# Designs tried in a protein design run: designed miniproteins, single chains, continued (5). Part 93

Each design is a single chain, and the fold is of that chain. pLDDT is the mean over its residues in the fold that is shown.

## One batch from the design tools (miniprotein)

Design m19220
Fold by ESMFold2-Fast:
Structure m19220 (fold): chain A 89 residues (1-89)
Amino acid sequence: DIEADVDRVIALLERIAKEALEKGELTDEEQVRADLAAFAAQLRALAENATEEQKLVLRLTLEVLEGYVEGKGEEAFKEALEKAKEAVA
């Protein structure tokens, strides 16, 4: 279900960006919104023509973002990155 995975990735990125803006880690709110909108459009376009490898990478990316938001932070990021590397090897 790539469309659902794309929507979840976009929602998590929006949440991460909002929290970073609230903490002052990101300061250009207009640029952040523009970048998120552009990336969301690219991900939705990808969903229409995704290969099996791209679907797997998207799923692993979702796991990374979910782990980050859940406060597992660095460890969850490293684990999912390693899984993504294995998936494309």
Scores: mean pLDDT 70

Design m19221
Fold by ESMFold2-Fast:
Structure m19221 (fold): chain A 65 residues (1-65)
Amino acid sequence: MEEEKERTLENLRRGWLEVGGAGVEVRDGRVTIHLARDTPSALLMAMAIAVEAELLGYEAEIVRL
């Protein structure tokens, strides 16, 4: 379970970086998604990552840079 969660988060991080996201941090059961660009595609991707993180049992937060 924990290994699957880590792998899923790594895949999400890679996809986020490919669309120009600033980063994804995981700490103390919380996933922080750093939004560098305020485009519709970046916002949609950030929201998708947040939903997936919450489904995996993490608290998700989107932070604008």
Scores: mean pLDDT 71

Design m19222
Fold by ESMFold2-Fast:
Structure m19222 (fold): chain A 79 residues (1-79)
Amino acid sequence: GGYTSSVGNIAEGAAISGGVEDTRKMAEEMKKDPLRYATFKRVAEAKQAAIDAGLSDEQIRELARRAGIEGSDEMRQTL
Protein backbone atom coordinates (compact mmCIF):
# COMPACT_ATOMS: atom_id res chain seq x y z
CA GLY A 1 0.00 0.00 0.00
CA GLY A 2 1.59 3.22 -1.20
CA TYR A 3 -1.17 5.63 -0.25
CA THR A 4 -0.57 5.79 3.52
CA SER A 5 3.25 5.74 3.15
CA SER A 6 3.21 8.67 0.70
CA VAL A 7 1.25 10.87 3.15
CA GLY A 8 2.99 10.31 6.49
CA ASN A 9 6.18 8.79 7.84
CA ILE A 10 7.19 5.92 5.54
CA ALA A 11 8.32 3.81 8.50
CA GLU A 12 4.95 4.11 10.27
CA GLY A 13 3.08 3.46 7.04
CA ALA A 14 5.17 0.37 6.27
CA ALA A 15 4.76 -0.96 9.83
CA ILE A 16 0.96 -0.71 9.55
CA SER A 17 0.38 -1.75 5.92
CA GLY A 18 3.39 -3.99 5.25
CA GLY A 19 3.98 -7.62 6.11
CA VAL A 20 6.20 -8.99 8.88
CA GLU A 21 9.37 -8.87 6.74
CA ASP A 22 8.77 -5.26 5.65
CA THR A 23 7.94 -4.26 9.23
CA ARG A 24 11.12 -5.93 10.51
CA LYS A 25 13.31 -4.15 7.94
CA MET A 26 11.79 -0.80 8.91
CA ALA A 27 12.29 -1.63 12.59
CA GLU A 28 16.01 -2.30 11.97
CA GLU A 29 16.38 1.05 10.17
CA MET A 30 14.53 2.81 13.01
CA LYS A 31 16.78 1.15 15.60
CA LYS A 32 19.65 3.29 14.27
CA ASP A 33 17.59 6.37 15.29
CA PRO A 34 16.26 6.04 18.88
CA LEU A 35 13.53 8.67 18.38
CA ARG A 36 12.14 6.93 15.30
CA TYR A 37 12.43 3.55 17.02
CA ALA A 38 10.32 4.85 19.95
CA THR A 39 7.65 6.05 17.49
CA PHE A 40 7.62 2.70 15.67
CA LYS A 41 7.37 0.84 19.00
CA ARG A 42 4.32 2.87 20.04
CA VAL A 43 2.58 2.07 16.73
CA ALA A 44 3.35 -1.65 17.16
CA GLU A 45 2.07 -1.60 20.76
CA ALA A 46 -1.17 0.13 19.69
CA LYS A 47 -1.73 -2.57 17.06
CA GLN A 48 -1.15 -5.31 19.65
CA ALA A 49 -3.61 -3.61 22.05
CA ALA A 50 -6.26 -3.72 19.30
CA ILE A 51 -5.64 -7.47 18.86
CA ASP A 52 -5.90 -7.98 22.63
CA ALA A 53 -9.21 -6.03 22.63
CA GLY A 54 -10.69 -8.79 20.43
CA LEU A 55 -11.04 -6.92 17.16
CA SER A 56 -11.28 -9.02 13.98
CA ASP A 57 -8.40 -9.15 11.49
CA GLU A 58 -10.38 -6.99 9.05
CA GLN A 59 -11.20 -4.41 11.74
CA ILE A 60 -7.57 -4.34 12.91
CA ARG A 61 -6.38 -3.86 9.31
CA GLU A 62 -8.77 -0.95 8.71
CA LEU A 63 -8.01 0.61 12.09
CA ALA A 64 -4.25 0.29 11.51
CA ARG A 65 -4.57 1.86 8.04
CA ARG A 66 -6.45 4.88 9.42
CA ALA A 67 -4.22 5.09 12.51
CA GLY A 68 -1.15 5.32 10.24
CA ILE A 69 -2.18 8.80 9.09
CA GLU A 70 -3.72 9.97 12.38
CA GLY A 71 -1.03 8.32 14.54
CA SER A 72 1.72 10.13 12.65
CA ASP A 73 0.21 13.53 13.49
CA GLU A 74 -0.54 12.64 17.12
CA MET A 75 2.89 11.11 17.68
CA ARG A 76 4.56 14.25 16.31
CA GLN A 77 2.63 16.25 18.94
CA THR A 78 3.42 13.74 21.73
CA LEU A 79 7.16 13.38 20.99
Scores: mean pLDDT 55

Design m19223
Fold by ESMFold2-Fast:
Structure m19223 (fold): chain A 94 residues (1-94)
Amino acid sequence: MEEEKEKLRKEIEELRKELVEAVKKFNDTLDKNKDKYSKEEIRKLVIELTSLALRGIGYLIDAELYIKQGDLEKAREAIEKAKEVIEELKKLAE
């Protein structure tokens, strides 16, 4: 139990770092291509980024709460959902 909780906590920490890096990468890409996008396109991209970032943060919070409650199955599900959202954010940064 404790060893499994420790592994899940480390995975959450790694995903939190990946989320931050993905957001930074998106912002860098947007800044480099700012003159190639219309005001409306920039607005849509920023809304999409914000939505994905909030969903990712939400799943990571859920995972931490489930670990605290001892529900490791739901913690793993929340971690997988966070991974999916981070992957979507990385694709948006392409």
Scores: mean pLDDT 84

Design m19224
Fold by ESMFold2-Fast:
Structure m19224 (fold): chain A 93 residues (1-93)
Amino acid sequence: LTEEEKKKLVEGKKLLREGHIAFIQGDYEEAKAYYEEAIKILEPLKDDPEALRYKALAYRKLGEVYKKMGDYEEAERWYEKAREAEERAKKLE
């Protein structure tokens, strides 16, 4: 990763942490916003295994948010994206 890409990875991790704090507090809309922002920041790091693992985590966490909000169909879509990202990360390691 370049220095700029490393900064994006660090910011993605921060957003995931903030989202998790919001999720634990029951602030599901806030958690959703943080996880979506993490995904956007990590998206350019498409072929980095570490970034893909954190993106997969963000997808899974977003699925958990939708599940808590009662949208099981949307939750399944995000869980599927998480599985795909995790599988891709494994192939790159």
Scores: mean pLDDT 85

Design m19225
Fold by ESMFold2-Fast:
Structure m19225 (fold): chain A 98 residues (1-98)
Amino acid sequence: MVEEALREAEEYEKLGDGYYTKYLSLRAVVDPKDREKAEEERKRNPEYAGDAAALAEQLKSDLDAARKAADEYMELAIYYYSTSGLYRMLAVSLKIQA
């Protein structure tokens, strides 16, 4: 159904938002110039803000671990955003055929 595809797309987009918020918070640990962008993204996604801030605080003394975690969370964000896009494309295809 179109509704199921759109629901999956929304769920994967929310997961992507969570991982992207963690990525930006960790990027701000590695590079202070990214701090404002990380704070703005946490304000935009308040349900993920606490986890992202806690993760950044946990890794603030280990820049290599923060960089590695940032890269991993960026890959997860790309994966979930791409998967969300595929479900949105499926929803469009199903709607055209319905």
Scores: mean pLDDT 83

Design m19226
Fold by ESMFold2-Fast:
Structure m19226 (fold): chain A 85 residues (1-85)
Amino acid sequence: SKEEELREAIRKAEEGIRKAEEALEKNRDKLSDKQYQAAKEAIEEARRHVREAREALERGDFEKAEEHLDKAGGYIAKALSLAGG
């Protein structure tokens, strides 16, 4: 179902956030404070969008859930890039 697809997408986004956090910790000594803070902010934005996606999904707003998941994916990619991934 669409609900099951979105729940799986949320789980994968949460895994992506975890990988970004791991990359950030692994590369901490190689990053400037500015790069570290930018990656940290991208991770926080990704988490916010995942929470909003879950809230939208629980309301049956599948379109909003997808929009937030797309944004979360963008922030995860940004965090990984900034963290040296």
Scores: mean pLDDT 90

Design m19227
Fold by ESMFold2-Fast:
Structure m19227 (fold): chain A 116 residues (1-116)
Amino acid sequence: SKKEEALKILEEIYERFKKENTVRDIVQLILKSILAKEGFTNPKLLSLDPERLYLYALVLYNMGLISEEAFKELQDLLLSLPFKYTPENMDEKVEIPDELKERLDKLYEEAKKVLS
């Protein structure tokens, strides 16, 4: 099913986050988890790169299709990162604070619950 494909995409990015922890993996986990939690579970859309996913989330927000609370959570999480997403750093492994790791673990579990 489409939900099973979306769940697999989310589980794969979470596993990369736990093992590799690159800038790309962290940003993808945030974007995919927020979108999935809000019910945007199309596997084709969830397979987009972070730049495309962010634009998609922004379009949804401007159309009133994503909640203000969810978009605020997305912005707050992205702003809490101790780095900026750039083409030069996207594949670099990074360390994030334990409090942020715990927030991302919780966000993943909430998104996974929507897909199960």
Scores: mean pLDDT 85

Design m19228
Fold by ESMFold2-Fast:
Structure m19228 (fold): chain A 103 residues (1-103)
Amino acid sequence: SMKKEKELEIVKKAIERIKEVLPEAKIEVKQEGDTFIVKITDPDTGKVFTSKSKNAIEALKKAVEELIEHRRESFPGDPIVEEEIEKINKIVEEAEEEAKKAE
C-alpha cells in the first residue's frame, strides 16, 4: 500500500540519521509481506536487536528502545552515550510525527 511505502521511506531516512550518530552501527529494515523487520547491531558490543511489526515506525521504535536500554546498561553514566541516546530519541520522535502527518 502507499501508506506502507511512505512508512518505509520515513524509516530509511531515520536510519541514515541514526547512523550519523552511530556511524559503525549496522541497521537494516526489511518488508516481508505485511510485516516490517528492523535489525540493529550495536557497534561497540556487537549485540543484535530485532523487532517486528505491521507498522515500520513501530518496528524501528522497538529496536531502538532495546538498543538504548542495552547501551545504558553497558556504559552506565557515560555522558557521550547519553548525548547519543538523546539525539537518537529525537530522530525517532520526528519520524513518528512525519508518519502521522502522512495519514
Scores: mean pLDDT 86

Design m19229
Fold by ESMFold2-Fast:
Structure m19229 (fold): chain A 90 residues (1-90)
Amino acid sequence: SELLAEAREAVAAAQADPEAFRAGLERAVEAIARVAALAADAAEGERLVEEARREAERALAAAEAGDVEAAAEALARLQELAERAVAAAR
């Protein structure tokens, strides 16, 4: 599974350099926030950003704990939220 491969790499990255891994998740949330700011419905955009921050925190905690399945779930959710932000920005 591609998500499980990404999650295993995320776990390895978080354990090798936790600060860089956290910064990477923060950049992903910032990218979602920039796109969500273009949403016609501001409340929808704000909700997407809040969900993205929550899933980034879950991904970080799971990766630091070595929980590959939880990390895969949180990373998949972040990817879905990025796609929803793009759709909302139309």
Scores: mean pLDDT 83

Design m19230
Fold by ESMFold2-Fast:
Structure m19230 (fold): chain A 84 residues (1-84)
Amino acid sequence: DRYLESAKYNRELAKEAKEQGLPDLAKAYEYLAKSHEAMAEGNLKEAMTYSVLAIGYASKAVSDDPKKSEEIGLKNKEELERRK
């Protein structure tokens, strides 16, 4: 299940962000993981709610450190695409 695999990966990214002192980025990944878990369950409304929360925290993280957030985001996108 690609959604559950993506959710697991996003939880790993949330842990790494937290360890690096990036709490808003960690929250963004946590909510994105919850959104993917809801998609795997077929719960579209909860998935949309968690996705909106993830976007909010991601926007805050980018505002706090735009360059570092962009670098992390691009690397995470590459890794997710590699995992398929």
Scores: mean pLDDT 78

Design m19231
Fold by ESMFold2-Fast:
Structure m19231 (fold): chain A 81 residues (1-81)
Amino acid sequence: ASAEAERKAVALESAANINLSGASFSEKLSEEYEKQGREAEARGDLERAKELYKKAEQFRRDSELNRRTAEANRAKAEALK
């Protein structure tokens, strides 16, 4: 592998780690909003529960996207070795 390929692989691995950190953060937010949604539903605040569940779903999707992006970057880094 050339020095340029090695630098590109390191950059892709770094990008993958950032994406995995983002995925973990979004997953935590999704779980928190889902919990708040259940609490709102228990109080009979159905409109608030709906908003909170929608936010939970959005962060879950963001987490899945970040994990897929991390896997793609990791695969590209491996191809350079």
Scores: mean pLDDT 87

Design m19232
Fold by ESMFold2-Fast:
Structure m19232 (fold): chain A 99 residues (1-99)
Amino acid sequence: SMQSLIDRIRRDSDSLTDSDLDRLRAQADQLFAQADAIVAADPDDIAAQIQAARLRIRGLQFMATVAYHNNDQATMARIQQQMTDVARRLQALRAQQAA
């Protein structure tokens, strides 16, 4: 939920500077690029897709922290929706791997 996301950001991101936020954005971009590269290398590998989904969730958490500190509610809502979609995909992939 949005409230759970906000509570996590408040706990983990007290006293961040603009430089810290730029670093989080750069880390998110690296995580997204790594996730894309993993899937591109083996698009049919369920384990690779699970790894990529986990990296995307971490990147989205960093982006949510940046949006929160920028008071960007629209971006926060979009990120929360993307996190929900990726989490749902991750659940489906885990079910396929367990079968």
Scores: mean pLDDT 85

Design m19233
Fold by ESMFold2-Fast:
Structure m19233 (fold): chain A 73 residues (1-73)
Amino acid sequence: MKREVVLEAPEPLPPGTVLTVLSVDGNEVTAVDSVTGRILRLRVLEGEVRAGDALTVTSTEGNRVTAVATTPP
């Protein structure tokens, strides 16, 4: 299942960045960058994110990131 989400990131993330969601606590998300292995804490501004989702960044505007969330099968 694919969903569009808007996130606040601690730093600008380039389009094409793929994050794996490790945990969700309210609107706070902990995710790992699949290329760098870096753990990031994100805030959900719009949309729904679940633990285990893959987030693919589609656009970034400063610390505001638009991504597509994909739930594993």
Scores: mean pLDDT 81

Design m19234
Fold by ESMFold2-Fast:
Structure m19234 (fold): chain A 71 residues (1-71)
Amino acid sequence: SDDEQLRAMVQKEVDEYGAEATKARLEAERKAGLEELERDTSLSEEEKAAAKARLTALTDKMLAAVDEIAA
């Protein structure tokens, strides 16, 4: 499943760089992605809101996976 693939990718990052560095990178990437979406003049406000919500949900799943791996 997509969640299993996501878990495997996060596990690899944590194994290589550690949990705290992986969380910092995920938060930095989310911030950059949200700023990019905010500046996108080709998207409606509804499309921006949907894309931001999807990015936030995905990042939250990845952060939760880091916490589970680190526990």
Scores: mean pLDDT 86

Design m19235
Fold by ESMFold2-Fast:
Formats: structure tokens, sequence, C-alpha cells
Structure m19235 (fold): chain A 57 residues (1-57)
């Protein structure tokens, strides 16, 4: 699904750039939205939140 693609990219991004874990959520949603125009803002926000939670576990 598109949500799985967003999650995969978010995991790769946060692994390479851990400083982005503390970035503003709206900025991350806008960034991923530009890469996945077919995804809704809500889908991107939820995917980003899920991946951030995984990295902070």
Amino acid sequence: SIRDRVRALARALFAQHPEWLDADEAALVAFFGSLFPEASRAEIREAVREVRAEFRA
C-alpha cells in the first residue's frame, strides 16, 4: 500500500538522519507529501507517527 511505502521511506530517512526524528511534524508531512502526492495528508501523518514511535521504543 502507499502507507507501507511512506513507512519504508520514513524508516530509511530516520535511520540515516536521526536528527529528523525531532523535526516538526507538519514539515515532515509536507516533505513526504511532495514525494507521495497520491497519499492523503492523514495517511502520511499516521505513517510518520508510527515510524517515529518505533524509533523511540
Scores: mean pLDDT 82

Design m19236
Fold by ESMFold2-Fast:
Structure m19236 (fold): chain A 86 residues (1-86)
Amino acid sequence: SREAELDAELEKLAEEVKAKLKEILGSDDDAEVQKQVQEIVDRIAEKKRAAYEGKEITDSDYTEKEKKVLELYEEAQKKAAELKAK
């Protein structure tokens, strides 16, 4: 079905994102990568919340790893949306 094809494509996208996260973070340990990703996601969410509360957030407030993780997730979300639009 179309749903099964979409699920398979989204699973492939998730595996590609996981591989790129390991490369960005420089670790092959799934548990360590997951921990670092969660810490980065939490820090990004806190910064977004501060911006929502009227605090100015600039590009310099993000580390290079945080920027790469943000870019990867934004690209992944765009690809997922394109797949769902089919």
Scores: mean pLDDT 72

Design m19237
Fold by ESMFold2-Fast:
Structure m19237 (fold): chain A 65 residues (1-65)
Amino acid sequence: GAGGGGATGAAAGVHDLGYKPTEEAAEAGRRAGFQAGAKSEEAAYRTGKLAGESKAPGQAALDGA
């Protein structure tokens, strides 16, 4: 679908990004790892999950930006 008209949702997403980046990192790592290999998939998924949980990217991103 065409993306657009989600400005309010994006702002709310920022609040939810504390979990979203964990999910995205885990999902992206899982997909990349899956293509790289089963063992890599498991490691990537765990790493992404831990990385996301360890950081609250909302504030971290703002600090880095």
Scores: mean pLDDT 52

Design m19238
Fold by ESMFold2-Fast:
Structure m19238 (fold): chain A 72 residues (1-72)
Amino acid sequence: MLSLEELRAYLEGARRALVRDVRAGRISEEEARQAIAGLREYAATLDPAHRAVVLAAVDALEAEVRRVLAAQ
């Protein structure tokens, strides 16, 4: 089982990779939305503490991806 600290580290890595790929045009807006939806579905399978960490990270990621796409 991942600790909350390990989960935060993995989510930060995933955020960095997704934002980089969106900025580089390697993935579409639709693919980015699907990745975010997958993280929300994953969060629903977790206990409340882990779910809260994933949902907070996903909300921040969704806002950042929308900002990047709006600037293109």
Scores: mean pLDDT 82

Design m19239
Fold by ESMFold2-Fast:
Structure m19239 (fold): chain A 105 residues (1-105)
Amino acid sequence: MEEEILKKIEEAKEIAREIIETSKDPLLITAARSVLRDLDYAEELFKQGKYKEALFTLEIALGMLRIALGVAKLIGADEEDLKKMERLIETIEEVIRLIEKKMAS
């Protein structure tokens, strides 16, 4: 369970880095950089056993990403960028689900 959570956090970080490296949209790059910092912080909190704080950090990141995706769709951002953003959101949602399951154990 803990190894699966850390692996999913790393997967989310890889998607965020891909957006930073491949996107030409300043909004999406800024959102991805912010989320990458939040993912790093959540990983440290998780490794310290601070599961509730890690969860709240990820929930904040998720909220910001959903807003950024909504704006990107309105301004007609690139379809591949939108798919990467949706994949990042889905991966963070899975991390949240796994942490919640760990806390219930």
Scores: mean pLDDT 88

Design m19240
Fold by ESMFold2-Fast:
Structure m19240 (fold): chain A 72 residues (1-72)
Amino acid sequence: GPLTPEEAVDLIYEVGKANPKVSEEDLKKLEEYRELAKDPETANVAVAGAMNIAKKAGIEDEVVQKLAERSA
């Protein structure tokens, strides 16, 4: 089934935490996005922000693959 915004950001955080290309500062931003993803008003901004961190770290393809896997 489809992931919630909170589940999507949590997955991005798990992938980011395991990857040395994601800085400690960006991991802290991902924690903030996890909280924002809980609110329907900010959920879309949180997912977009988390994906931008993944893209910057060069892990966007891994994140997209894992999101697709978890959505099945």
Scores: mean pLDDT 84

Design m19241
Fold by ESMFold2-Fast:
Structure m19241 (fold): chain A 75 residues (1-75)
Amino acid sequence: SMEDRRRELRIYSLAKGIEMLDRAKKEGWSKEEQAELLLKLNEITKRGFALLDEGAPLAEVKARMDDEVAKILAS
């Protein structure tokens, strides 16, 4: 169902947030820099939901999110 796909995307996004924060903490990032990462992830996630609502396959949305997250982490 669409509800199941939206839930899966939400869990996927949250898991990425945990991974990003774990890396940032190990690298000595400030709490403010960690908050900025979460804001950027929130914008990526918002775009992902918009694409999903427009009929994009969940796999394509996840791949796009992976690419956008990788670009942020590469600074």
Scores: mean pLDDT 86

Design m19242
Fold by ESMFold2-Fast:
Structure m19242 (fold): chain A 94 residues (1-94)
Amino acid sequence: NAMAELERKRKELREEANKLVDEAIQHYKAGDYEKARELFIEAAKKYKEANDPIGSVALAMLVLAYAVDAELQGNTEAAKILRDAAKEAIKISK
């Protein structure tokens, strides 16, 4: 059944996207902001390929929340990188 195969592939893409988000958060916490940005963007692409608008919105909101946290801590570099990542994720979701 072609529809069952498509649903399985979309589920796998959502699981891959979730894993990329977790990896991005780990890199962010380690101070690897550029690697975190790359992983968040890859997650956004996977959510788009999975046709998951909820995952796409949740990702953008999560990245913006981390950007706000970085800004409040005085980490202007991390805040800029994360805001740019969130904007790119939103652009990809369209």
Scores: mean pLDDT 86

Design m19243
Fold by ESMFold2-Fast:
Structure m19243 (fold): chain A 71 residues (1-71)
Amino acid sequence: KPSEEQLEADVLVALARIYLVLAKQDYEKGDIENAKEAYEKAIRLAEQAVSLGNEDAKDILEEAKKFLEEL
């Protein structure tokens, strides 16, 4: 059974993925300000998940950072 920390990390990863999708949609619409905010949220959530030992969160963090650099 996963620990409480693993379950918390899984929730953070799911939220980070949702914010990445929202950020990409906002960017496609030309809403750069909302896109930046959503990427920053995804980065924060992914950083927390990494601190809890979630390896998948590292890939999300790198994707969000790279996309934010392109803005």
Scores: mean pLDDT 83

Design m19244
Fold by ESMFold2-Fast:
Structure m19244 (fold): chain A 74 residues (1-74)
Amino acid sequence: MPSPEEMAQAVVKAMEGLSDAERAALIRLGILEAAELGEEYLKAFVEAFKKVASPEDVALLEREAAAVRRRLAE
């Protein structure tokens, strides 16, 4: 299994050259995949992503994470 840091770096690299909508979709998929691996993995992935992503991508992450957390709370 990739580490949370490796997964965050892979997502950031995959986002290069994508539109804002495609980047948001990829961030959402990354959060969902990390959530399936457990709450601690998701937490570590989010923290790793914030360290390697641009401020714009961090803003997209925060918006998408709020939507995913709402779904997980159901």
Scores: mean pLDDT 77

Design m19245
Fold by ESMFold2-Fast:
Structure m19245 (fold): chain A 92 residues (1-92)
Amino acid sequence: MEVKVEYEVDPETNTLKVTVTADTPQQAFSAAGTVAREIARELEIEEAYGSVEEKDGKYVVTLTFKVKGATPEQIEEAGRRAAEAARSAPVK
């Protein structure tokens, strides 16, 4: 079971982009849900968008959060924690 979680911060737009790659849709959506919950817990979200794409037999969920009232360093820390939580949560 392999779930890959990557995050990227755009300091100019205060945007956090999290990319979840998994072998099944259930794994991808479960991990993406964990990311969304952790980000919403730590950051004030102005806007959130999600997209799903199939690439090379894997499922890629991209979550984009426009954050209000946080520094780039706070956004990066929240992204790191969310990625760690998603990687550590087994799909039931």
Scores: mean pLDDT 80

Design m19246
Fold by ESMFold2-Fast:
Structure m19246 (fold): chain A 85 residues (1-85)
Amino acid sequence: SEKAELAREIAERLGRLVEERTGRDVSPALEAALRALEPELGDDLTPEQIVQSFAVALLDFLGLEHKEDLLRFKEEVLEEVREEL
């Protein structure tokens, strides 16, 4: 599915960005979120909704102290994805 490929790419971009800027490997949280999203990846899910789902999973994994950082990472990934649309 085209949406499944997009979701995987978003997860990889977010994971790399978090790792590069915080030194934290968030792959387990992103992998779990991706698996939860795969049954819902119809044509109706927007890139914004996909990124939001991953951001929520990352908040749960990292803790609320990283909320401001995750908001910035979310916006950065969304901007990159929108440039490709």
Scores: mean pLDDT 77

Design m19247
Fold by ESMFold2-Fast:
Structure m19247 (fold): chain A 81 residues (1-81)
Amino acid sequence: KPSEADLEAEILISLGNMYYSLGLKLASQGKLEEAIESLEKSIKMYEEALKIPGASEELRREAQENIERAKEEKKKLEEEM
């Protein structure tokens, strides 16, 4: 049962990571608005991962750290606009 929760959380974290990477790539291209939108989607995916009951402490910690990272990047890009 816990492995099902872990799989769901892992999928959401992976999706969040994809949006995060896309956000950084868009920012490097000067597409700041699209980069911010991608980072917002990233944060949403990590927040959904934290809502999965029974997900491991490791996955919870990873999602929390990734939310903080994505929020910091978003803030930096908003300052560049």
Scores: mean pLDDT 86

Design m19248
Fold by ESMFold2-Fast:
Structure m19248 (fold): chain A 88 residues (1-88)
Amino acid sequence: SNSLDIQIEQLDRYHNKYGKSYEEILEEFAKAVEEARPEDKLAQALVYYELARIAEKLGMLELAEKLRKKAEELAGKSVEELEKLLKE
C-alpha cells in the first residue's frame, strides 16, 4: 500500500541519518513499543505486524516471518485477524 511505501521512505531516511542497518532499526522500533506499552500486548502485536510488512517489502523475508510469528504470539490471533483490526 502507499502507506507502506511512506514507511519505507522514513526508514531509509533514518538509516541514512544514523548509519544503522534496517534490521537494527526495525528491532529498535519493536523494543521501543514493548518499553512504552509493556502491558498492552495487542498494541505490541500490531506494531510487530506492521514491521513485518516493512521487512517483507524490503526483501528481508526471514526477518518478516519472525516478526509475523511474534505478532501472532502477542495477540493470540493470526496475521489475517490482525489485518482486519487494522482496516477497522
Scores: mean pLDDT 75

Design m19249
Fold by ESMFold2-Fast:
Structure m19249 (fold): chain A 58 residues (1-58)
Amino acid sequence: MTLKELILQLIATKLRYIGLQYDLQKAKTDAEKAALLKEIKDLQQQIKNLDAQIKNLQ
């Protein structure tokens, strides 16, 4: 994967993260909130991994 592809993937992942945080504020049920929190945690891990990979290529 190229540096450009990693940067684009990081941007896309951050946009999904922001969207899920917005959805979490709108969520009305505990089940919905739990599902969103799991997705948010997974995206936080992906962002951390992508940032580390980008720094290793620079």
Scores: mean pLDDT 83

Design m19250
Fold by ESMFold2-Fast:
Structure m19250 (fold): chain A 71 residues (1-71)
Amino acid sequence: AELAESLRRIAELVEKHGYKEAADLFRKAAEVVERNPEDRTEAYSLVVKAANLIIEKDPEAFEEIAAELNR
């Protein structure tokens, strides 16, 4: 529940920065976490894919999002 909420919040931030495809991947990761908390590998893969899309377009935006993931 907590992790899924954090992922959705990150998705909203990412979408505001113009990365809608990455935001959709973060939302999908949140759904995976809520439905199957044991499927960490799938959720993690989605998060990594979303992060890479942001890094390739804007490394500075990635730094802001990474800071939010790190508390």
Scores: mean pLDDT 75

Design m19251
Fold by ESMFold2-Fast:
Structure m19251 (fold): chain A 115 residues (1-115)
Amino acid sequence: MAEEILRETREVIESGDQAKADELIPRLIEYLHDEDPEVRVAAAKAIETLARERPDALQPYLDQIVPALVDVVMNDPSEEVRRAAFRALDALIPATPEAEAKYGKDVLRALFFLP
């Protein structure tokens, strides 16, 4: 599962095909809530990689991705999963002008001022 997530993420990056991104990204959002912490880490890392390499592909999903990652950072029982989600947010927010303008201040407040 984790290896499959990373493979599909690489295929989205290499192809530049938004249709492939549209198939993958909703599944990554679901995987952030998977029962297996390894799958949740893989989903967060996939989002981080897409934020660094294909931020344009994530723009249609920002309203879903940012709240999901914030929820994981604040509430996930696994420190490793929370750390992966934090890195994804750290990569995603400055990578897109829309995300930075809409979420930058709220994300910083949630991560640093609301324990």
Scores: mean pLDDT 78

Design m19252
Fold by ESMFold2-Fast:
Structure m19252 (fold): chain A 76 residues (1-76)
Amino acid sequence: ATQEEIDQGVADIAIAVEVTALRKSDDPEVVKEGVERIIRILERFPSKEAVEKAVDLLSQIPLVSEEDIERVRSLG
């Protein structure tokens, strides 16, 4: 496996964990903090596919703002 393949795998798992936690939260502050963690993951392990997947998953969470979705999208 290349470093790029490892980075993609780490990003995919970390984002899935954060998204799962956000789906269980009804607190806008907790959701905002979770989005910030996802942004940090994507900045550390950049992948266009991971960004596209994160945008799709976050768009399904009602408490995630359109502004935060655009912030994640800008990382790809």
Scores: mean pLDDT 78

Design m19253
Fold by ESMFold2-Fast:
Structure m19253 (fold): chain A 71 residues (1-71)
Amino acid sequence: MTPQQVAEAFREALLDEGVPEDVAEEVKRILETQPLEVAFPRAVKLLREAGVSDDTIHRITERLAERLAAA
């Protein structure tokens, strides 16, 4: 998958879990503009600061890891 496709899939997963659209869009922007190894920890930190639970972050991360492995 391209970095843009990964960022969009992450945004969709965040919205599906009820994360506010503004937060989901910010995460997508970070993932599109930075290498994944830098962008991903920053995105997780922003989600925690926005009040997204660690359980929700873990579920989204695992779901995306499965999608990336299947692509």
Scores: mean pLDDT 77

